# Ledger of designs, part 8: designed miniproteins, single chains, continued (4)

Each design is a single chain, and the fold is of that chain. pLDDT is the mean over its residues in the fold that is shown.

## One batch from the design tools (miniprotein)

Design m12246
Fold by ESMFold2-Fast:
Structure m12246 (fold): chain A 56 residues (1-56)
Amino acid sequence: AKQEEIAKLQKELQTAQKEYNKALRENRSDREKYFKVMEEGVKKTSELTRKINEVR
């Protein structure tokens, strides 16, 4: 019953991770920007992961 919701959230998580990993690489030369992008990416992926766990 919850498998469809989990699959949808997992796809969103993968997309978010892919986009933020790209942004991290692009900002490696600027430490401050790198950490800001990392914080935003971790926050978003963590939230999606929590939603997946809550649906379980």
Scores: mean pLDDT 77

Design m12247
Fold by ESMFold2-Fast:
Formats: sequence, C-alpha cells, structure tokens
Structure m12247 (fold): chain A 62 residues (1-62)
Amino acid sequence: MTMEEASEELGKEIQKLADEGKLDTDKAREISIKILNALDENRNNGQLALEKGKKILKEELE
C-alpha cells in the first residue's frame, strides 16, 4: 500500500463519519492533523501508516 492510498482511505473514513454526524468540523480537523502526523512518521510504510491512522480514528471516537 502506498502513502497516497493510505491517505485516501483515511480521508474517506473521516468524511463518512462527518457525513453521518458522528464527527463535527473541529473534531474532524483535529483528527486529520493527528493522522497526517502519523502518515508523515511512517512515509516508508503505507500499510503501517494506515493501521496507525485507523487506530487514532477509533480512539478519538471513543
């Protein structure tokens, strides 16, 4: 998995949650920043970046 693919998949998940009303604009922005940091830290491993991004998203929604 490429970093572009990981970023696209995570972006779709965030948008879906926002559309479902589970995530307000401020929270979506905060989560997006955290996910972007995780992607940057794992630029050489898109699969690990995706897994870390999904974990951040799950923890923020709990």
Scores: mean pLDDT 77

Design m12248
Fold by ESMFold2-Fast:
Structure m12248 (fold): chain A 66 residues (1-66)
Amino acid sequence: DKLGEKLAKYMSEKLGIKDAEKLSIGELGTLAAQKVGVFNNSTPDQNEYLALEYAMAAATLERKKK
């Protein structure tokens, strides 16, 4: 819940997704994981790795709710 809100806000700001809050935690986690693929070819900033941590935690919570 709190992780989902924080992740949705971050993804909305970084990806420009207006309705990120409407996405499931698993969907937000998938988007963040795709962004990590870019990091393999670039130097990520500190905010990017924090977003990944949130996304992984959110995806784990989503799987437990399945």
Scores: mean pLDDT 56

Design m12249
Fold by ESMFold2-Fast:
Structure m12249 (fold): chain A 75 residues (1-75)
Amino acid sequence: SIKKAREQALRDAQDYLRWHQKNLEKKPEMEKEVAAIESSDAQEGEEYRKLYNDAISWLEESREKNEESVKMMLR
């Protein structure tokens, strides 16, 4: 059923939003980890800082996109 497929897609999108939230809650923990690497190796720390910033940006953007998708599905 198309209706059941749409309902499942909505649940999956909501599950992704919960996943994004949980990962964003780990931000302080990840920040400490990156800071520790920066303290031990400046070169590696710079690369990890960039990866961390990119990952957080991706999580925020993906969360926004999924929130918009959920709103559209609930229309």
Scores: mean pLDDT 75

Design m12250
Fold by ESMFold2-Fast:
Structure m12250 (fold): chain A 94 residues (1-94)
Amino acid sequence: MMTRTVKDFLDQIPDAPSDFKAALKKAKGIAKDLLMLLYELNYTSTPLGYSKTFYTNYIPGLTTDIIDAIHNKDETALKKLLSPKVYDAIKPFL
């Protein structure tokens, strides 16, 4: 299930790894949205099409190309599409 806030998301994933929770709590801007998307795609049954529709409509900076790169774990594409700080924040969870 998709959530719109870091707090609401963290409340729904009490069993998630502590390093992931720490990263999500520290994340700002698009990095927090990408970490939530990464968790949903890796650990939930959320369809890729639903994620594309929701995140591209909700988050102005999040494109279908970024979502596809995360789904495919395409580090080369992510390095080109994301700032170094955002990429470094999500890299451990790819």
Scores: mean pLDDT 70

Design m12251
Fold by ESMFold2-Fast:
Structure m12251 (fold): chain A 77 residues (1-77)
Amino acid sequence: DDLELVSQRYLEQVSDAEPAVVARIREISEQAIKKYNESVRYFYVDFNGDEGVKKLNESIELFSKMMELVEEALEKL
């Protein structure tokens, strides 16, 4: 989906950064996408809005952390 595409494009932009930094960005990106998919399931399959919002917020926090790491990596390139 769009989150996977956005995450992949950011990983491509920081591909010349330290391998450990790239790996950390990838891991957080994967966690953010997983939480987003769990959120979608809670909203549209289980009709559990409370858990859906909780997982969506967890995904947003992880995505924000990933974006901060991308910005830091780009500044060092």
Scores: mean pLDDT 81

Design m12252
Fold by ESMFold2-Fast:
Structure m12252 (fold): chain A 80 residues (1-80)
Amino acid sequence: DAVARLLRLLAELIERRLPPELAAPIVEAILAQDEARLQAILDSLSEEDRELVLRALGEAQREVAREHPELVAAAAEELN
């Protein structure tokens, strides 16, 4: 539950930060918890698009950690 909630929140924040064409496949990989697919997407991007995506991911993660630290902690415990 906490992991699913965290992933949905991250997906929403990424959608706000990227063009739909870049956001859609990344959001799908995140919601599916498919790390290999996410990596393959990143490897297929131009250097410019990869930089945009990595920046958006970092910003989304920081926003979630700042606004919902208890959710991040609960998700980490579910993964252990």
Scores: mean pLDDT 82

Design m12253
Fold by ESMFold2-Fast:
Structure m12253 (fold): chain A 65 residues (1-65)
Amino acid sequence: NEEGRKAAEAAKRAAEEGDATAAAVASQHVYLSGSGSKELADKGVAAARAGDAEKAAELTVEAAE
């Protein structure tokens, strides 16, 4: 959906800026918007909390599909 797509774009931007916290928030928003996979969104949050913003962004984009 539109909200999930915007959250995925925000996660990609956060990863480019090295902001793991923003990437984690965007990953959670994809799941809460009813778009994509909860499992992938949870993995995105976990990656972001571990400081891997790039991996978090990849998982968030995949979850938003």
Scores: mean pLDDT 68

Design m12254
Fold by ESMFold2-Fast:
Structure m12254 (fold): chain A 60 residues (1-60)
Amino acid sequence: MLEELIKQFKEAVKKGKFGEAFKIYQEIMKNTDDPEKREEIKKLLLETLVPAVLEEIKKR
């Protein structure tokens, strides 16, 4: 389940579905108690979603 959520998160970011990506991120964090996995997901957020959102903001 967790691996599928991570995959869906990456796909949502690639498709520009930032709201869906953030919802998936929240679901992962809600269901993940492992601090190492939490850090991995936070890093993924910072490296993928945040830059994509910043580019979207620049268009407004």
Scores: mean pLDDT 76

Design m12255
Fold by ESMFold2-Fast:
Structure m12255 (fold): chain A 99 residues (1-99)
Amino acid sequence: LSRRLQLEVELAMEEIALAVTDIATRNLARRFADRPDVLAQLQALHDQIRELHRERIEVLRRALAGEISEEEARKRIEELQRKIQELLKQEDAIVAAAK
Protein backbone atom coordinates (compact mmCIF):
# COMPACT_ATOMS: atom_id res chain seq x y z
CA LEU A 1 0.00 0.00 0.00
CA SER A 2 1.13 3.59 -0.58
CA ARG A 3 2.00 5.51 2.60
CA ARG A 4 -0.93 7.85 2.02
CA LEU A 5 -3.33 4.91 1.59
CA GLN A 6 -2.00 3.30 4.81
CA LEU A 7 -2.68 6.54 6.74
CA GLU A 8 -6.17 6.85 5.18
CA VAL A 9 -6.96 3.24 6.22
CA GLU A 10 -5.73 3.98 9.78
CA LEU A 11 -7.95 7.10 9.85
CA ALA A 12 -11.00 5.07 8.74
CA MET A 13 -10.21 2.46 11.44
CA GLU A 14 -10.14 5.20 14.12
CA GLU A 15 -13.55 6.50 12.97
CA ILE A 16 -14.88 2.93 13.24
CA ALA A 17 -13.36 2.70 16.76
CA LEU A 18 -15.31 5.84 17.78
CA ALA A 19 -18.55 4.30 16.46
CA VAL A 20 -17.81 1.03 18.33
CA THR A 21 -17.17 3.01 21.55
CA ASP A 22 -20.57 4.74 21.14
CA ILE A 23 -22.25 1.32 20.77
CA ALA A 24 -20.41 0.08 23.89
CA THR A 25 -21.51 3.21 25.81
CA ARG A 26 -25.18 2.54 24.91
CA ASN A 27 -24.80 -1.12 25.96
CA LEU A 28 -23.35 -0.07 29.34
CA ALA A 29 -26.21 2.43 29.83
CA ARG A 30 -28.70 -0.44 29.38
CA ARG A 31 -26.74 -2.90 31.59
CA PHE A 32 -26.21 -0.42 34.45
CA ALA A 33 -29.40 1.69 34.22
CA ASP A 34 -30.13 0.82 37.88
CA ARG A 35 -26.52 1.56 38.97
CA PRO A 36 -25.99 5.32 38.37
CA ASP A 37 -22.63 5.49 40.24
CA VAL A 38 -21.17 2.58 38.25
CA LEU A 39 -22.63 3.96 35.00
CA ALA A 40 -21.08 7.39 35.69
CA GLN A 41 -17.62 5.81 36.16
CA LEU A 42 -17.96 3.76 32.95
CA GLN A 43 -19.23 6.76 30.96
CA ALA A 44 -16.25 8.83 32.21
CA LEU A 45 -13.87 6.08 31.00
CA HIS A 46 -15.63 5.96 27.61
CA ASP A 47 -15.38 9.77 27.34
CA GLN A 48 -11.60 9.44 27.90
CA ILE A 49 -11.36 6.62 25.32
CA ARG A 50 -13.27 8.74 22.75
CA GLU A 51 -10.93 11.69 23.39
CA LEU A 52 -7.87 9.47 22.85
CA HIS A 53 -9.32 8.19 19.55
CA ARG A 54 -9.98 11.81 18.50
CA GLU A 55 -6.33 12.62 19.33
CA ARG A 56 -5.24 9.69 17.13
CA ILE A 57 -7.47 11.01 14.31
CA GLU A 58 -5.82 14.46 14.67
CA VAL A 59 -2.33 12.89 14.56
CA LEU A 60 -3.26 10.95 11.39
CA ARG A 61 -4.75 14.07 9.77
CA ARG A 62 -1.55 16.03 10.53
CA ALA A 63 0.56 13.23 9.04
CA LEU A 64 -1.62 13.19 5.89
CA ALA A 65 -1.23 17.00 5.62
CA GLY A 66 2.57 16.65 5.92
CA GLU A 67 2.60 18.69 9.17
CA ILE A 68 4.36 15.91 11.12
CA SER A 69 6.58 13.01 10.06
CA GLU A 70 5.22 9.47 9.71
CA GLU A 71 7.70 8.39 12.42
CA GLU A 72 6.38 11.03 14.84
CA ALA A 73 2.80 10.03 14.00
CA ARG A 74 3.54 6.31 14.59
CA LYS A 75 5.15 7.00 18.00
CA ARG A 76 2.25 9.23 19.07
CA ILE A 77 -0.37 6.69 17.88
CA GLU A 78 1.38 3.83 19.76
CA GLU A 79 1.47 5.94 22.97
CA LEU A 80 -2.25 6.77 22.65
CA GLN A 81 -3.09 3.10 21.97
CA ARG A 82 -1.33 2.06 25.22
CA LYS A 83 -3.46 4.60 27.13
CA ILE A 84 -6.65 3.26 25.50
CA GLN A 85 -5.71 -0.32 26.49
CA GLU A 86 -5.16 0.79 30.11
CA LEU A 87 -8.61 2.45 30.22
CA LEU A 88 -10.20 -0.72 28.79
CA LYS A 89 -8.57 -2.73 31.62
CA GLN A 90 -10.08 -0.27 34.11
CA GLU A 91 -13.51 -0.75 32.48
CA ASP A 92 -13.17 -4.55 32.81
CA ALA A 93 -12.25 -4.20 36.51
CA ILE A 94 -15.21 -1.89 37.27
CA VAL A 95 -17.65 -4.19 35.42
CA ALA A 96 -16.28 -7.27 37.25
CA ALA A 97 -16.57 -5.54 40.65
CA ALA A 98 -20.14 -4.28 40.06
CA LYS A 99 -22.79 -6.31 41.90
Scores: mean pLDDT 85

Design m12256
Fold by ESMFold2-Fast:
Structure m12256 (fold): chain A 103 residues (1-103)
Amino acid sequence: KKVEEYRKIAEKYLGKEGAEAFVEGYLEGLKMTGAEIVDKIIELIDQASKLPKDSKERRLLLAKALGYMVAGEEKYPGLSAFVGDKTVLLVEDPEVAALAKAI
């Protein structure tokens, strides 16, 4: 089951709370349109950009944004291109970037 596999790999890089944020974004994204997913990713990245780079809250927001992006790419291949330059902020957290590379 993809959700179980994603939870296991996310927990390896982000711990329990980060994995929960990622899985929540993924499951919510599966129920959304492509436009809604892009808007939610941008919203979460913008919120994260206002927080210190070392903050736990920033990482949880970026983990959830990655979850939406994974769901979006599964439903609409190439959707991440519509997030544009904001994807750079998503991968500035090294653990979130490592998870993105692993899946």
Scores: mean pLDDT 85

Design m12257
Fold by ESMFold2-Fast:
Structure m12257 (fold): chain A 97 residues (1-97)
Amino acid sequence: MERVLELLDRYFAEIVAALRAGDLARARALLDELSRELSELVEEAGLPEEQLEELARHAGEQLLAAAEALAASTADGLGARYAALARRLAGEEVEVV
């Protein structure tokens, strides 16, 4: 779990920085990498629901900030993908296994 949270912190910081710099290609690549890393770690770790809720709370705030920045700066669907990931991690889909 802690490794996942550290990965999220690093990716979110880089994505937000890329969006503020107008580097949409980097933001897109980072989002794709984050999505893949999360899927692999969650699947392999067999995380219990309680730990998934902690992950959702931690990541939710950072993902929401990045999703808002992305939605404001682009119309190519990146904001929608980011918002979907934020909603999932915020517990809207996490508890519904």
Scores: mean pLDDT 62

Design m12258
Fold by ESMFold2-Fast:
Structure m12258 (fold): chain A 84 residues (1-84)
Amino acid sequence: EDARRQEVLKIVRDAAKEAGMPADEAEKLLQSVDYLVKEMSRSDGNQKLIITMQLEGMVRDALRKYGMPDEKIKEIVEEIRKSL
């Protein structure tokens, strides 16, 4: 679980940097992602799906806000899903 969480955080951190997100905004996003991944590890299949959708939506909205192309956001979200 820690290895999966660290991989997801790395994907999000690298994506935030590529999008040009300010350090304070990137830190807030990473804290929210860390929280949701921890919640996912304590949840059943149905709840995991809901948390996954929340995580994907949050990352997508943050990256889109800083001008990342939708195709690139889709690739990042798919990598996050594979790492969960």
Scores: mean pLDDT 83

Design m12259
Fold by ESMFold2-Fast:
Formats: structure tokens, C-alpha cells, sequence
Structure m12259 (fold): chain A 58 residues (1-58)
């Protein structure tokens, strides 16, 4: 079953750093046995929301 984790950061955060932090948080929350299947970034005037989708490892 896929797991989705959202991380919201200030818009001043560099996009690459925001994605890296979001992946680290998602992996921490999902634990072992999951891998990153997708990353979505949504930007507003004041925030970046990064959605990481994890799936069970094959």
C-alpha cells in the first residue's frame, strides 16, 4: 500500500534542499521496507509543500 508524506517548508528554502529534507522525513516515518516512488512539489507565495510517495520495496 503506498504511503504519502507531506512536508511544508518556507518558500525561501532552496527547492533541492526542500526535496532532500522531505525525502529524509518520509523515509524516517515509513521505516525500512519502503522506497521513494514519486516526489511532487507545490509552491505558494509563502510556502513549499513537498509530497513524497513511498511504496513497498520489491
Amino acid sequence: MPVRVETTLPVSTPREEAIRRAIEEAERRAGPGYEVAGVEVRETADSLTVTVTLVPRP
Scores: mean pLDDT 80

Design m12260
Fold by ESMFold2-Fast:
Structure m12260 (fold): chain A 84 residues (1-84)
Amino acid sequence: DEKLMEAVRALVEAALELREEAEKALKSPNPEEELAKVVEEIARKAGERSKDKDAMIEVLETLIKSETNPLAKEALQKVIEELR
């Protein structure tokens, strides 16, 4: 599905832009909390760039299934609700 592939591309591009922030978050005193903030920003930027919000929601819901950080799951869910 071209819309789904475009959503994945937008997410990857946003993640690459915030790679340094993710590395800083991992080294912080509160890595889970700081990584959740970076995940929220990545998802939000990807959502803004995506041509199809429904396709982006599907990608973000898929990420929630594999996410182990509970704060990052909450951040992803928050962005999903903002896109609806």
Scores: mean pLDDT 85

Design m12261
Fold by ESMFold2-Fast:
Structure m12261 (fold): chain A 85 residues (1-85)
Amino acid sequence: SSKIKEIIKQLEEIAKILAKNPRVPKSVVEDLKKAIELMKKLEDEEKALEYAKQILEQVKKLLEEFLPGDKELEEAIKKLEELLE
């Protein structure tokens, strides 16, 4: 699905934003990258969407904990939310 590919691309962009910021622990970024790779292996589109929603909730918690008010990350999350609607 083209929509799933766009969601994966947006998640990878979020991981890049987090990886560039020294306030975010490397282990947290590595865990997020592993979750994205696991999502890529899901052949069922509905399961992939459910998993993407779980990753979105994780990313929102990372924004709140490490990068509160970070506009680049907030905009990237907003784009992901729009793709999941």
Scores: mean pLDDT 87

Design m12262
Fold by ESMFold2-Fast:
Structure m12262 (fold): chain A 81 residues (1-81)
Amino acid sequence: DEEKRKAAEELAKLLAEIQLEFEPDEATRERLKASIPVGAEKAYKNATAEQLKEMKKELKEYYEANREKLEEEVEKWLAEQ
């Protein structure tokens, strides 16, 4: 099912994009990018298209609601390095 596969890919990509926004280390960024296809395959095997779409929506809403707090926490952590 192409719709289900697309939903799984979009969810995996969103999860990685959120983590990448706050990741300064290049090696970790490359690992996160490389994990997207693996995450998409896992999602595709373990959930329905409807569940994948709902999870993506919930994740996006959570991220938007908490973005400033996440940015502040990351900036503070980086300042302590």
Scores: mean pLDDT 77

Design m12263
Fold by ESMFold2-Fast:
Structure m12263 (fold): chain A 116 residues (1-116)
Amino acid sequence: SEQEKKKKEVLEILAERIKQMLDELLGIEIDEERLKELIENGPLGLQVLAKLALALENNELPKLAEWLKEQGLEELAELVEELDKLINQPDLSKNRDKINEVMSKIIELAEKLDKE
């Protein structure tokens, strides 16, 4: 459907944003192999960001939120659940600014995990 196509396009854009941010942060090209390496061996904040990129690509934000709760990262889990709700609403264009705000908050909290 047209709604499913728009959702897929938004998810791909958001996943690319996370990959670009990780590329800038680490100074390396971020591919699937590097995301998997970050999930297995990275500090917790980088694990969150790498898992977020994959969850966006695979439309698995609820699974990510569950994992975040298991890690005791309740605030991040709530933000990921909010992001999932926004992406699943019919008027994605009306939610663009809110989606960007929630994404920015997730990134900031994930980065703070590795600064402590």
Scores: mean pLDDT 84

Design m12264
Fold by ESMFold2-Fast:
Structure m12264 (fold): chain A 78 residues (1-78)
Amino acid sequence: MVEEMLEALERTLEDARRAGELMGEMGPELVARVEELTARARAAFEAGEDLDEAQRYLGEMYQFAAEKGAEWLALKEA
């Protein structure tokens, strides 16, 4: 379970980095924030003591990524 969650976090980070390369000026901000939140979620999962905190960081990461993705898509379509 923990290994599966860590693998999912690594994949999410890779996807964010790939997306960041395509998003121009928005890319660095997206990647930096996803890296930060992913690292915090990973540390919490590895510690195994506060899964609620890990879930909170994961939720913030997904929300931020979704917001930036929607913002980038709107700019691309404009």
Scores: mean pLDDT 71

Design m12265
Fold by ESMFold2-Fast:
Structure m12265 (fold): chain A 84 residues (1-84)
Amino acid sequence: SELEQYRREYDRNRRLFDQNYQRAASLDPQRARRLRDQAERDIEAGYQKMLEIGEVLGERARANAYGAAAQYMSAYAQQVEAEL
């Protein structure tokens, strides 16, 4: 089902986000933590708003948001690594 697909996508994207955060935090702990905390706050707020409309929309929004956040965190970690 769509709901199951979005939950699996969320699980994958959340793990990727956490992995990329750990890499970034090992290089620049203060900025990486601020970026993570801001992303988590924004994603949670969006998730809650979409859940008010419907479960499928909420799960899709959260999965997509963590995908984008993981990609951004990866790019940030790569940039910091390239400057060392």
Scores: mean pLDDT 90

Design m12266
Fold by ESMFold2-Fast:
Structure m12266 (fold): chain A 76 residues (1-76)
Amino acid sequence: ETVVIREEDVENMVNAALAAEPRLDREKLTAMLTSQVGRSLSLDELRSLLGETHPDLSEEQIERAATAAFNALKSM
């Protein structure tokens, strides 16, 4: 399943991800998601992007953040 990211979705995705994993860098996360606006993302792609921008986080932390952000995107 893929969902197109719109500019209005970025803040909701950032807030959802940070609620699930507060150790995320808000500025890096916002910049990465903004770069994906207009592009279709899957949960797998979001996990990969988060892992690349946050190499210091565990796979479990990335999974929680990605799942929360993707669910926020789908609920709109």
Scores: mean pLDDT 82

Design m12267
Fold by ESMFold2-Fast:
Structure m12267 (fold): chain A 79 residues (1-79)
Amino acid sequence: MEEVEKLRKEVDKKIMELRQKALESTNPEVRKLYEEGIEEAARLLRQAERASDDQTKINLYKEAIKKLDEVDKKAEELE
């Protein structure tokens, strides 16, 4: 469904944004936080890709988005 595709694109966009922030950061702790968060989101993304049910995909993509947002907020607090 269109919602699944939109959420997938949102996850991909957020991963790209956090990768850029990691590269721009001179703080090793901030870089590690972004890298670990991106890896966890990528794991959720792989689970979503293997799911056959659209609702499960939607839930996993939303969880990945939430994880990326939480990581971004924590990283901003450290900068």
Scores: mean pLDDT 83

Design m12268
Fold by ESMFold2-Fast:
Structure m12268 (fold): chain A 93 residues (1-93)
Amino acid sequence: SELEAEALLAFLAMVVAILKLLKKRKIKLSEEEAKEITELMLKLAEEIKELKPSEEILKEAAELLKEGAKLLEELGAPEEYVKKLREKAEELE
């Protein structure tokens, strides 16, 4: 459903907002924290895709994954997690 996809998109946006706050506070992520956040973002993206939403929602999800990947990289996340998020973003486009 479109409403369910919008709710999941909002959840993904909230995760990105948290990463922005961590960057502002100069808080670095541990490898385990980076893994958990990456897995959560990937799960949300997959659930959004499975709902077969509008192209607009898929594009917004892809942009949030790209922004999240950049923030995770800046917060010290391993490059493998950053790459997984970028690959998922390209898949959604």
Scores: mean pLDDT 89

Design m12269
Fold by ESMFold2-Fast:
Structure m12269 (fold): chain A 66 residues (1-66)
Amino acid sequence: MDEIKKQIEQIKEQIEKLTLQISKETDPQRRQQLMQQLEQLGRQGDKLIRQAYPDRTFFPFEPLKF
């Protein structure tokens, strides 16, 4: 249980950092790569949240909504 929550926290931090990098990144190729990493982390976070809180409504940490 603790391990899953810790991983969720780490993923949230990585998502925040990636979002900031994307907003400051002007290179389209690098932005695309960062967006792919963000997508991967989002999916991983969702999976961990469902495992940690199975009876809660889905609650993703979404820093980049547009």
Scores: mean pLDDT 71

Design m12270
Fold by ESMFold2-Fast:
Structure m12270 (fold): chain A 98 residues (1-98)
Amino acid sequence: MREELEKRIKEAVKEALEEVLKEAKSEEEKELAKKIANAILKAMLENLDLFEDESYEEIKQGVKDAILAALKAANNVPSEEAKKKLEEILELGEKEEK
């Protein structure tokens, strides 16, 4: 069960990211989308129990929607500071990672 769920989540996040990258208008958006997808993947793997009842398509769509929402928020505030703050949050997640 757990191993199957982890594999499903990893595959769904990868596919969701690929779909977002096809719609991305700039290299900056692609780089940001990859960082967001990685953060979502780590959060989901830490909270596997929340996804036990979710199908592959539901997980993929949810991840895609989350990446697109985060990108839309970043694009609606065209500030270098907002992008840097998001990068710091993503780096903080990596530093807390054992």
Scores: mean pLDDT 72

Design m12271
Fold by ESMFold2-Fast:
Structure m12271 (fold): chain A 81 residues (1-81)
Amino acid sequence: EEIEKKIEELEKKAQELRDLADFYNSGAEGGRKAAERYLKEGDVEKAQEFREHADIDQTLADNYRKLAEEYEKKAKELREK
């Protein structure tokens, strides 16, 4: 039961991190789409701003996804013992 609680905590943390990764990934996708729209309108400065924000969101998404994978791996290791 103690091990089961630790697995639940790790899986919950992994899910929270995956939700954060998905949130920032959606932000990055939205930023890229906004940048493309501004570029088509000839607003190169706004297009660049949204592209830079999208890059930051993508980096955050990638980092949270890697952390989620680490917590998922720890949970699996405990389940398989």
Scores: mean pLDDT 87

Design m12272
Fold by ESMFold2-Fast:
Structure m12272 (fold): chain A 93 residues (1-93)
Amino acid sequence: SVEELKELIDKAEQAFDERKYDEFVKLYNEILKKMAEVPLEELSEEDQLKFLILQYVLPYVLAGSYDLAEAVRKLLKEKFKTVEEFLKYFKIP
């Protein structure tokens, strides 16, 4: 459901904020699984943007570059207020 997808995104963001990167990766995989059933566009713009930012920082987490992941997330949260601005900036179709 949309509510379950939102809950997973919120939990993933919380895990990242608490520097629980292994938990973050596990939750991110659960989000991808749920997105096969629920379109991201059915979420609020705020929750869509949260997911897109987490998706962007994931490679840094997987590389063990935690300080870079934290810095990039902070910059993205400060820079982008809308999904459209984020997608246009990174040229995501």
Scores: mean pLDDT 85

Design m12273
Fold by ESMFold2-Fast:
Structure m12273 (fold): chain A 73 residues (1-73)
Amino acid sequence: SMKEIEERKEEIIKAAIDTYREALAAGLSPLEALSRGITKAVELAQEAVKEGVPEAEARRFVLEAGVELHDLL
C-alpha cells in the first residue's frame, strides 16, 4: 500500500542519516560520511525492491535520502 511505501521511505532515510551521524562521530570527513549514508540508502532500497517495492519508488527513496543528507550539511 502507499502507506507501507511511505513508511519504508522514512525507515531508509532515518538509516541513512543515522549512518551519516555515526560516521562523523567516528571521525570520518563530511564527504566520507555522506558517501556512507548514501551507500546505506542504496543497500536498503535494493532490499526493498527484493521485497516487492517498485523500483521507481526505491529510486525515489535514495533521492530523498540524498536531499535530507544535503540539508544536514
Scores: mean pLDDT 89

Design m12274
Fold by ESMFold2-Fast:
Structure m12274 (fold): chain A 83 residues (1-83)
Amino acid sequence: SGGLEVIRLAAEAARAAGDTKLAETAERIRDVVEKGVKAGDDEKAYKEAMKIAEETAKELGISVEELERRLVELLRAARLAAA
């Protein structure tokens, strides 16, 4: 549950920063993961989320790990700016 909330907050932070594509990507990943967790099919949810993350990372020319790092950094920057 904590992971889903972090993704939701990252999507809101991206939208506030004007990065609509990053916000939409995070929202799509959150939706897929949430549905899979509720259905008890974590493996299928993970596979679908990974495809979205891999496609986005490939378009940006980065790794999936780097994409996750950017989402965390965006959330951290948004929290600091709001403080």
Scores: mean pLDDT 71

Design m12275
Fold by ESMFold2-Fast:
Structure m12275 (fold): chain A 100 residues (1-100)
Amino acid sequence: AEAYENLGKLYESLGNKKLAAESYEKAAKIYQELKNYVKAAESYEKAGKLYESLGNKCEAYKAYMGAAKLYEVAGNLDEAEKVLKEIDKIYDELPDSCKK
């Protein structure tokens, strides 16, 4: 998990936002398997922001939904609310294929 998080940070510093987002998604999945729900949520939130900046609104939505659910599971309701507000900003602009 930490290795993919560090890889995400490296790709961000290199300006490769797509590889950074994919690395944070992999980190999030591994943190979730380890039941580290806060770090999993943080990694999904970072991936969501990177996908959003790339215009990949569908992938951003999926990542933000993952982050919100994991913050709720962890009891971090303020962080979950923050992520849900980011979803609200992009939801009306999402292709219908992404809302399934």
Scores: mean pLDDT 81

Design m12276
Fold by ESMFold2-Fast:
Parts: C-alpha cells; structure tokens; sequence
Structure m12276 (fold): chain A 64 residues (1-64)
C-alpha cells in the first residue's frame, strides 16, 4: 500500500538525515522527527541547539 511505502520511505530518509547530522555534530545527541504538512513531509533533526529541516513531497518519500 502507499501508506506502507510512505512509512518505509520516511524511516529511510529519517535515518539518512540522522547520519548526516551526526557526522556534523558527533558530540551531540541527535533526534529526528517527521510530520506531514499538507502535501509535504517535514523532517526535523535536532543536535543540541541546532535544528536541521528537510522538506520533501509525499511522492518523493514514497519513492525513497
């Protein structure tokens, strides 16, 4: 189902973002969340006071 693809793509992209942010801030705890806002999926990674956001379309997340 498309919902399963969205969930799997979201997990994959969250893991990729977490690795990217962890590489930049190795001494900080990294957490990543995602939310759906309209037709977009917003990924938000926090490392201490630093916030990294990545916005993708639902179609891009499903295709991941």
Amino acid sequence: SELEKLSEGGRKLSEELAEEVKAKYPDQAVSVGSSIVGDKVVFRATAGETVTERVLSIEEVIAA
Scores: mean pLDDT 82

Design m12277
Fold by ESMFold2-Fast:
Formats: structure tokens, sequence, C-alpha cells
Structure m12277 (fold): chain A 87 residues (1-87)
């Protein structure tokens, strides 16, 4: 469906952006930034991105369920990346 095509496109966009945020966080750790500050920066960037992604999905005519699928998937990816950086 057009909804599924839009959801998959936004998920791919979201995955790329989460990977960029995670890469930036790893670079900050490597540069000696305190881990608590790195997490705070990553969480702020993630929250701003999720809001933008939700707004973009709404503008594209996604249902609330479609938006939840996108934002949930992308947030789960962020949490997995965060756990890997913690390890």
Amino acid sequence: SPQDVAVQRLIREGDRQIDRIASRMRDMVDQGVPFSDVVRVGQREHSRFIQRLSDDGRRQGLSDQGIQRVTGHVSDRFQRQLQQIRS
C-alpha cells in the first residue's frame, strides 16, 4: 500500500540518521567526552529527530499507527546503539 511504502522509506531514513547520531556519540567517547554528556547529547538529538520524523509522517498522510511503526522502529534502533556504546 502507499502507507507501507511511506513507512519503509521513513524507516530507512530514520535508520541512517540514528546510525549518524550513534557514530557521533562514539567519536565523542573516543575524544574523551564524559559518557554522561555523550548520552545527554545523543538523547537530545534522538528526541528532536523523532519529533521531526513524526511531523514528516503526518504531513505525508501517514496514519497514527503508521507514525507509531516508524517512530517505534527508529527508537528501538537508537536504544540498541546506545546499549552497544555502553558495552
Scores: mean pLDDT 89

Design m12278
Fold by ESMFold2-Fast:
Structure m12278 (fold): chain A 85 residues (1-85)
Amino acid sequence: EEKEKVEKLLEEFLKLAQPDEETRNIIRDDVELAIKYANDKDPEKVAKLIGNILRIIGLGVEAELRGHKEATPIASEIVKLILKL
């Protein structure tokens, strides 16, 4: 259940990164859309979302610099799981 694993890791990540509500909603929407396009077997649409998905890595690094060492590994795993769908 790859979708459920991505959603669980995303919620764990958002607890560590603690972005504002607007950024949190954008990230959730981007991840949900990436999962949808991957399930629809539309790699071009997934590729167009990669820039937005990589924002998760940036937020992970920011959280790690604030003392949450697990944030970047979790962010990387989310991206890897989306790409494996």
Scores: mean pLDDT 75

Design m12279
Fold by ESMFold2-Fast:
Structure m12279 (fold): chain A 61 residues (1-61)
Amino acid sequence: MPGTRGGRTNGLVAGKGVLEAGGSEEDARNAALIGGSGPTSEEASRLAEKAARLGIEGKKA
């Protein structure tokens, strides 16, 4: 992908959030796919943001 605008970043954030929340690697991959493959960045970004927040709080809390 020559210039990924939000797709890859959203996917990485979503996957990392799930892993940090203590989710499985498969759950993290599914979250990353949803974040990175949505038709618009808006929906993907919202999902990635929620996953990241839950992941950080769940693991670090």
Scores: mean pLDDT 58

Design m12280
Fold by ESMFold2-Fast:
Structure m12280 (fold): chain A 79 residues (1-79)
Amino acid sequence: SDDERFERVKKKTDELLEELIEEARKYKEEGNYKKAYQLGVLAEASLTLFRLYARLLGQDEEEVDKWVAEQEKRIKEVV
């Protein structure tokens, strides 16, 4: 179902964000702010793609936007 597809993509997006944020944190600790910033840009791009896919699956835009805003805050706390 589209709901099952949405939950799988949401889980994969969350896992990807976790990896990108962890890598950005490591680069920041090493003083490599340029690479940390670039990983933050990739994380934000991943959220944009997630939003577009959620729209194609007919998901509730308010719930999607709320989750995306929480992830954007999570990214900004690291980069």
Scores: mean pLDDT 87

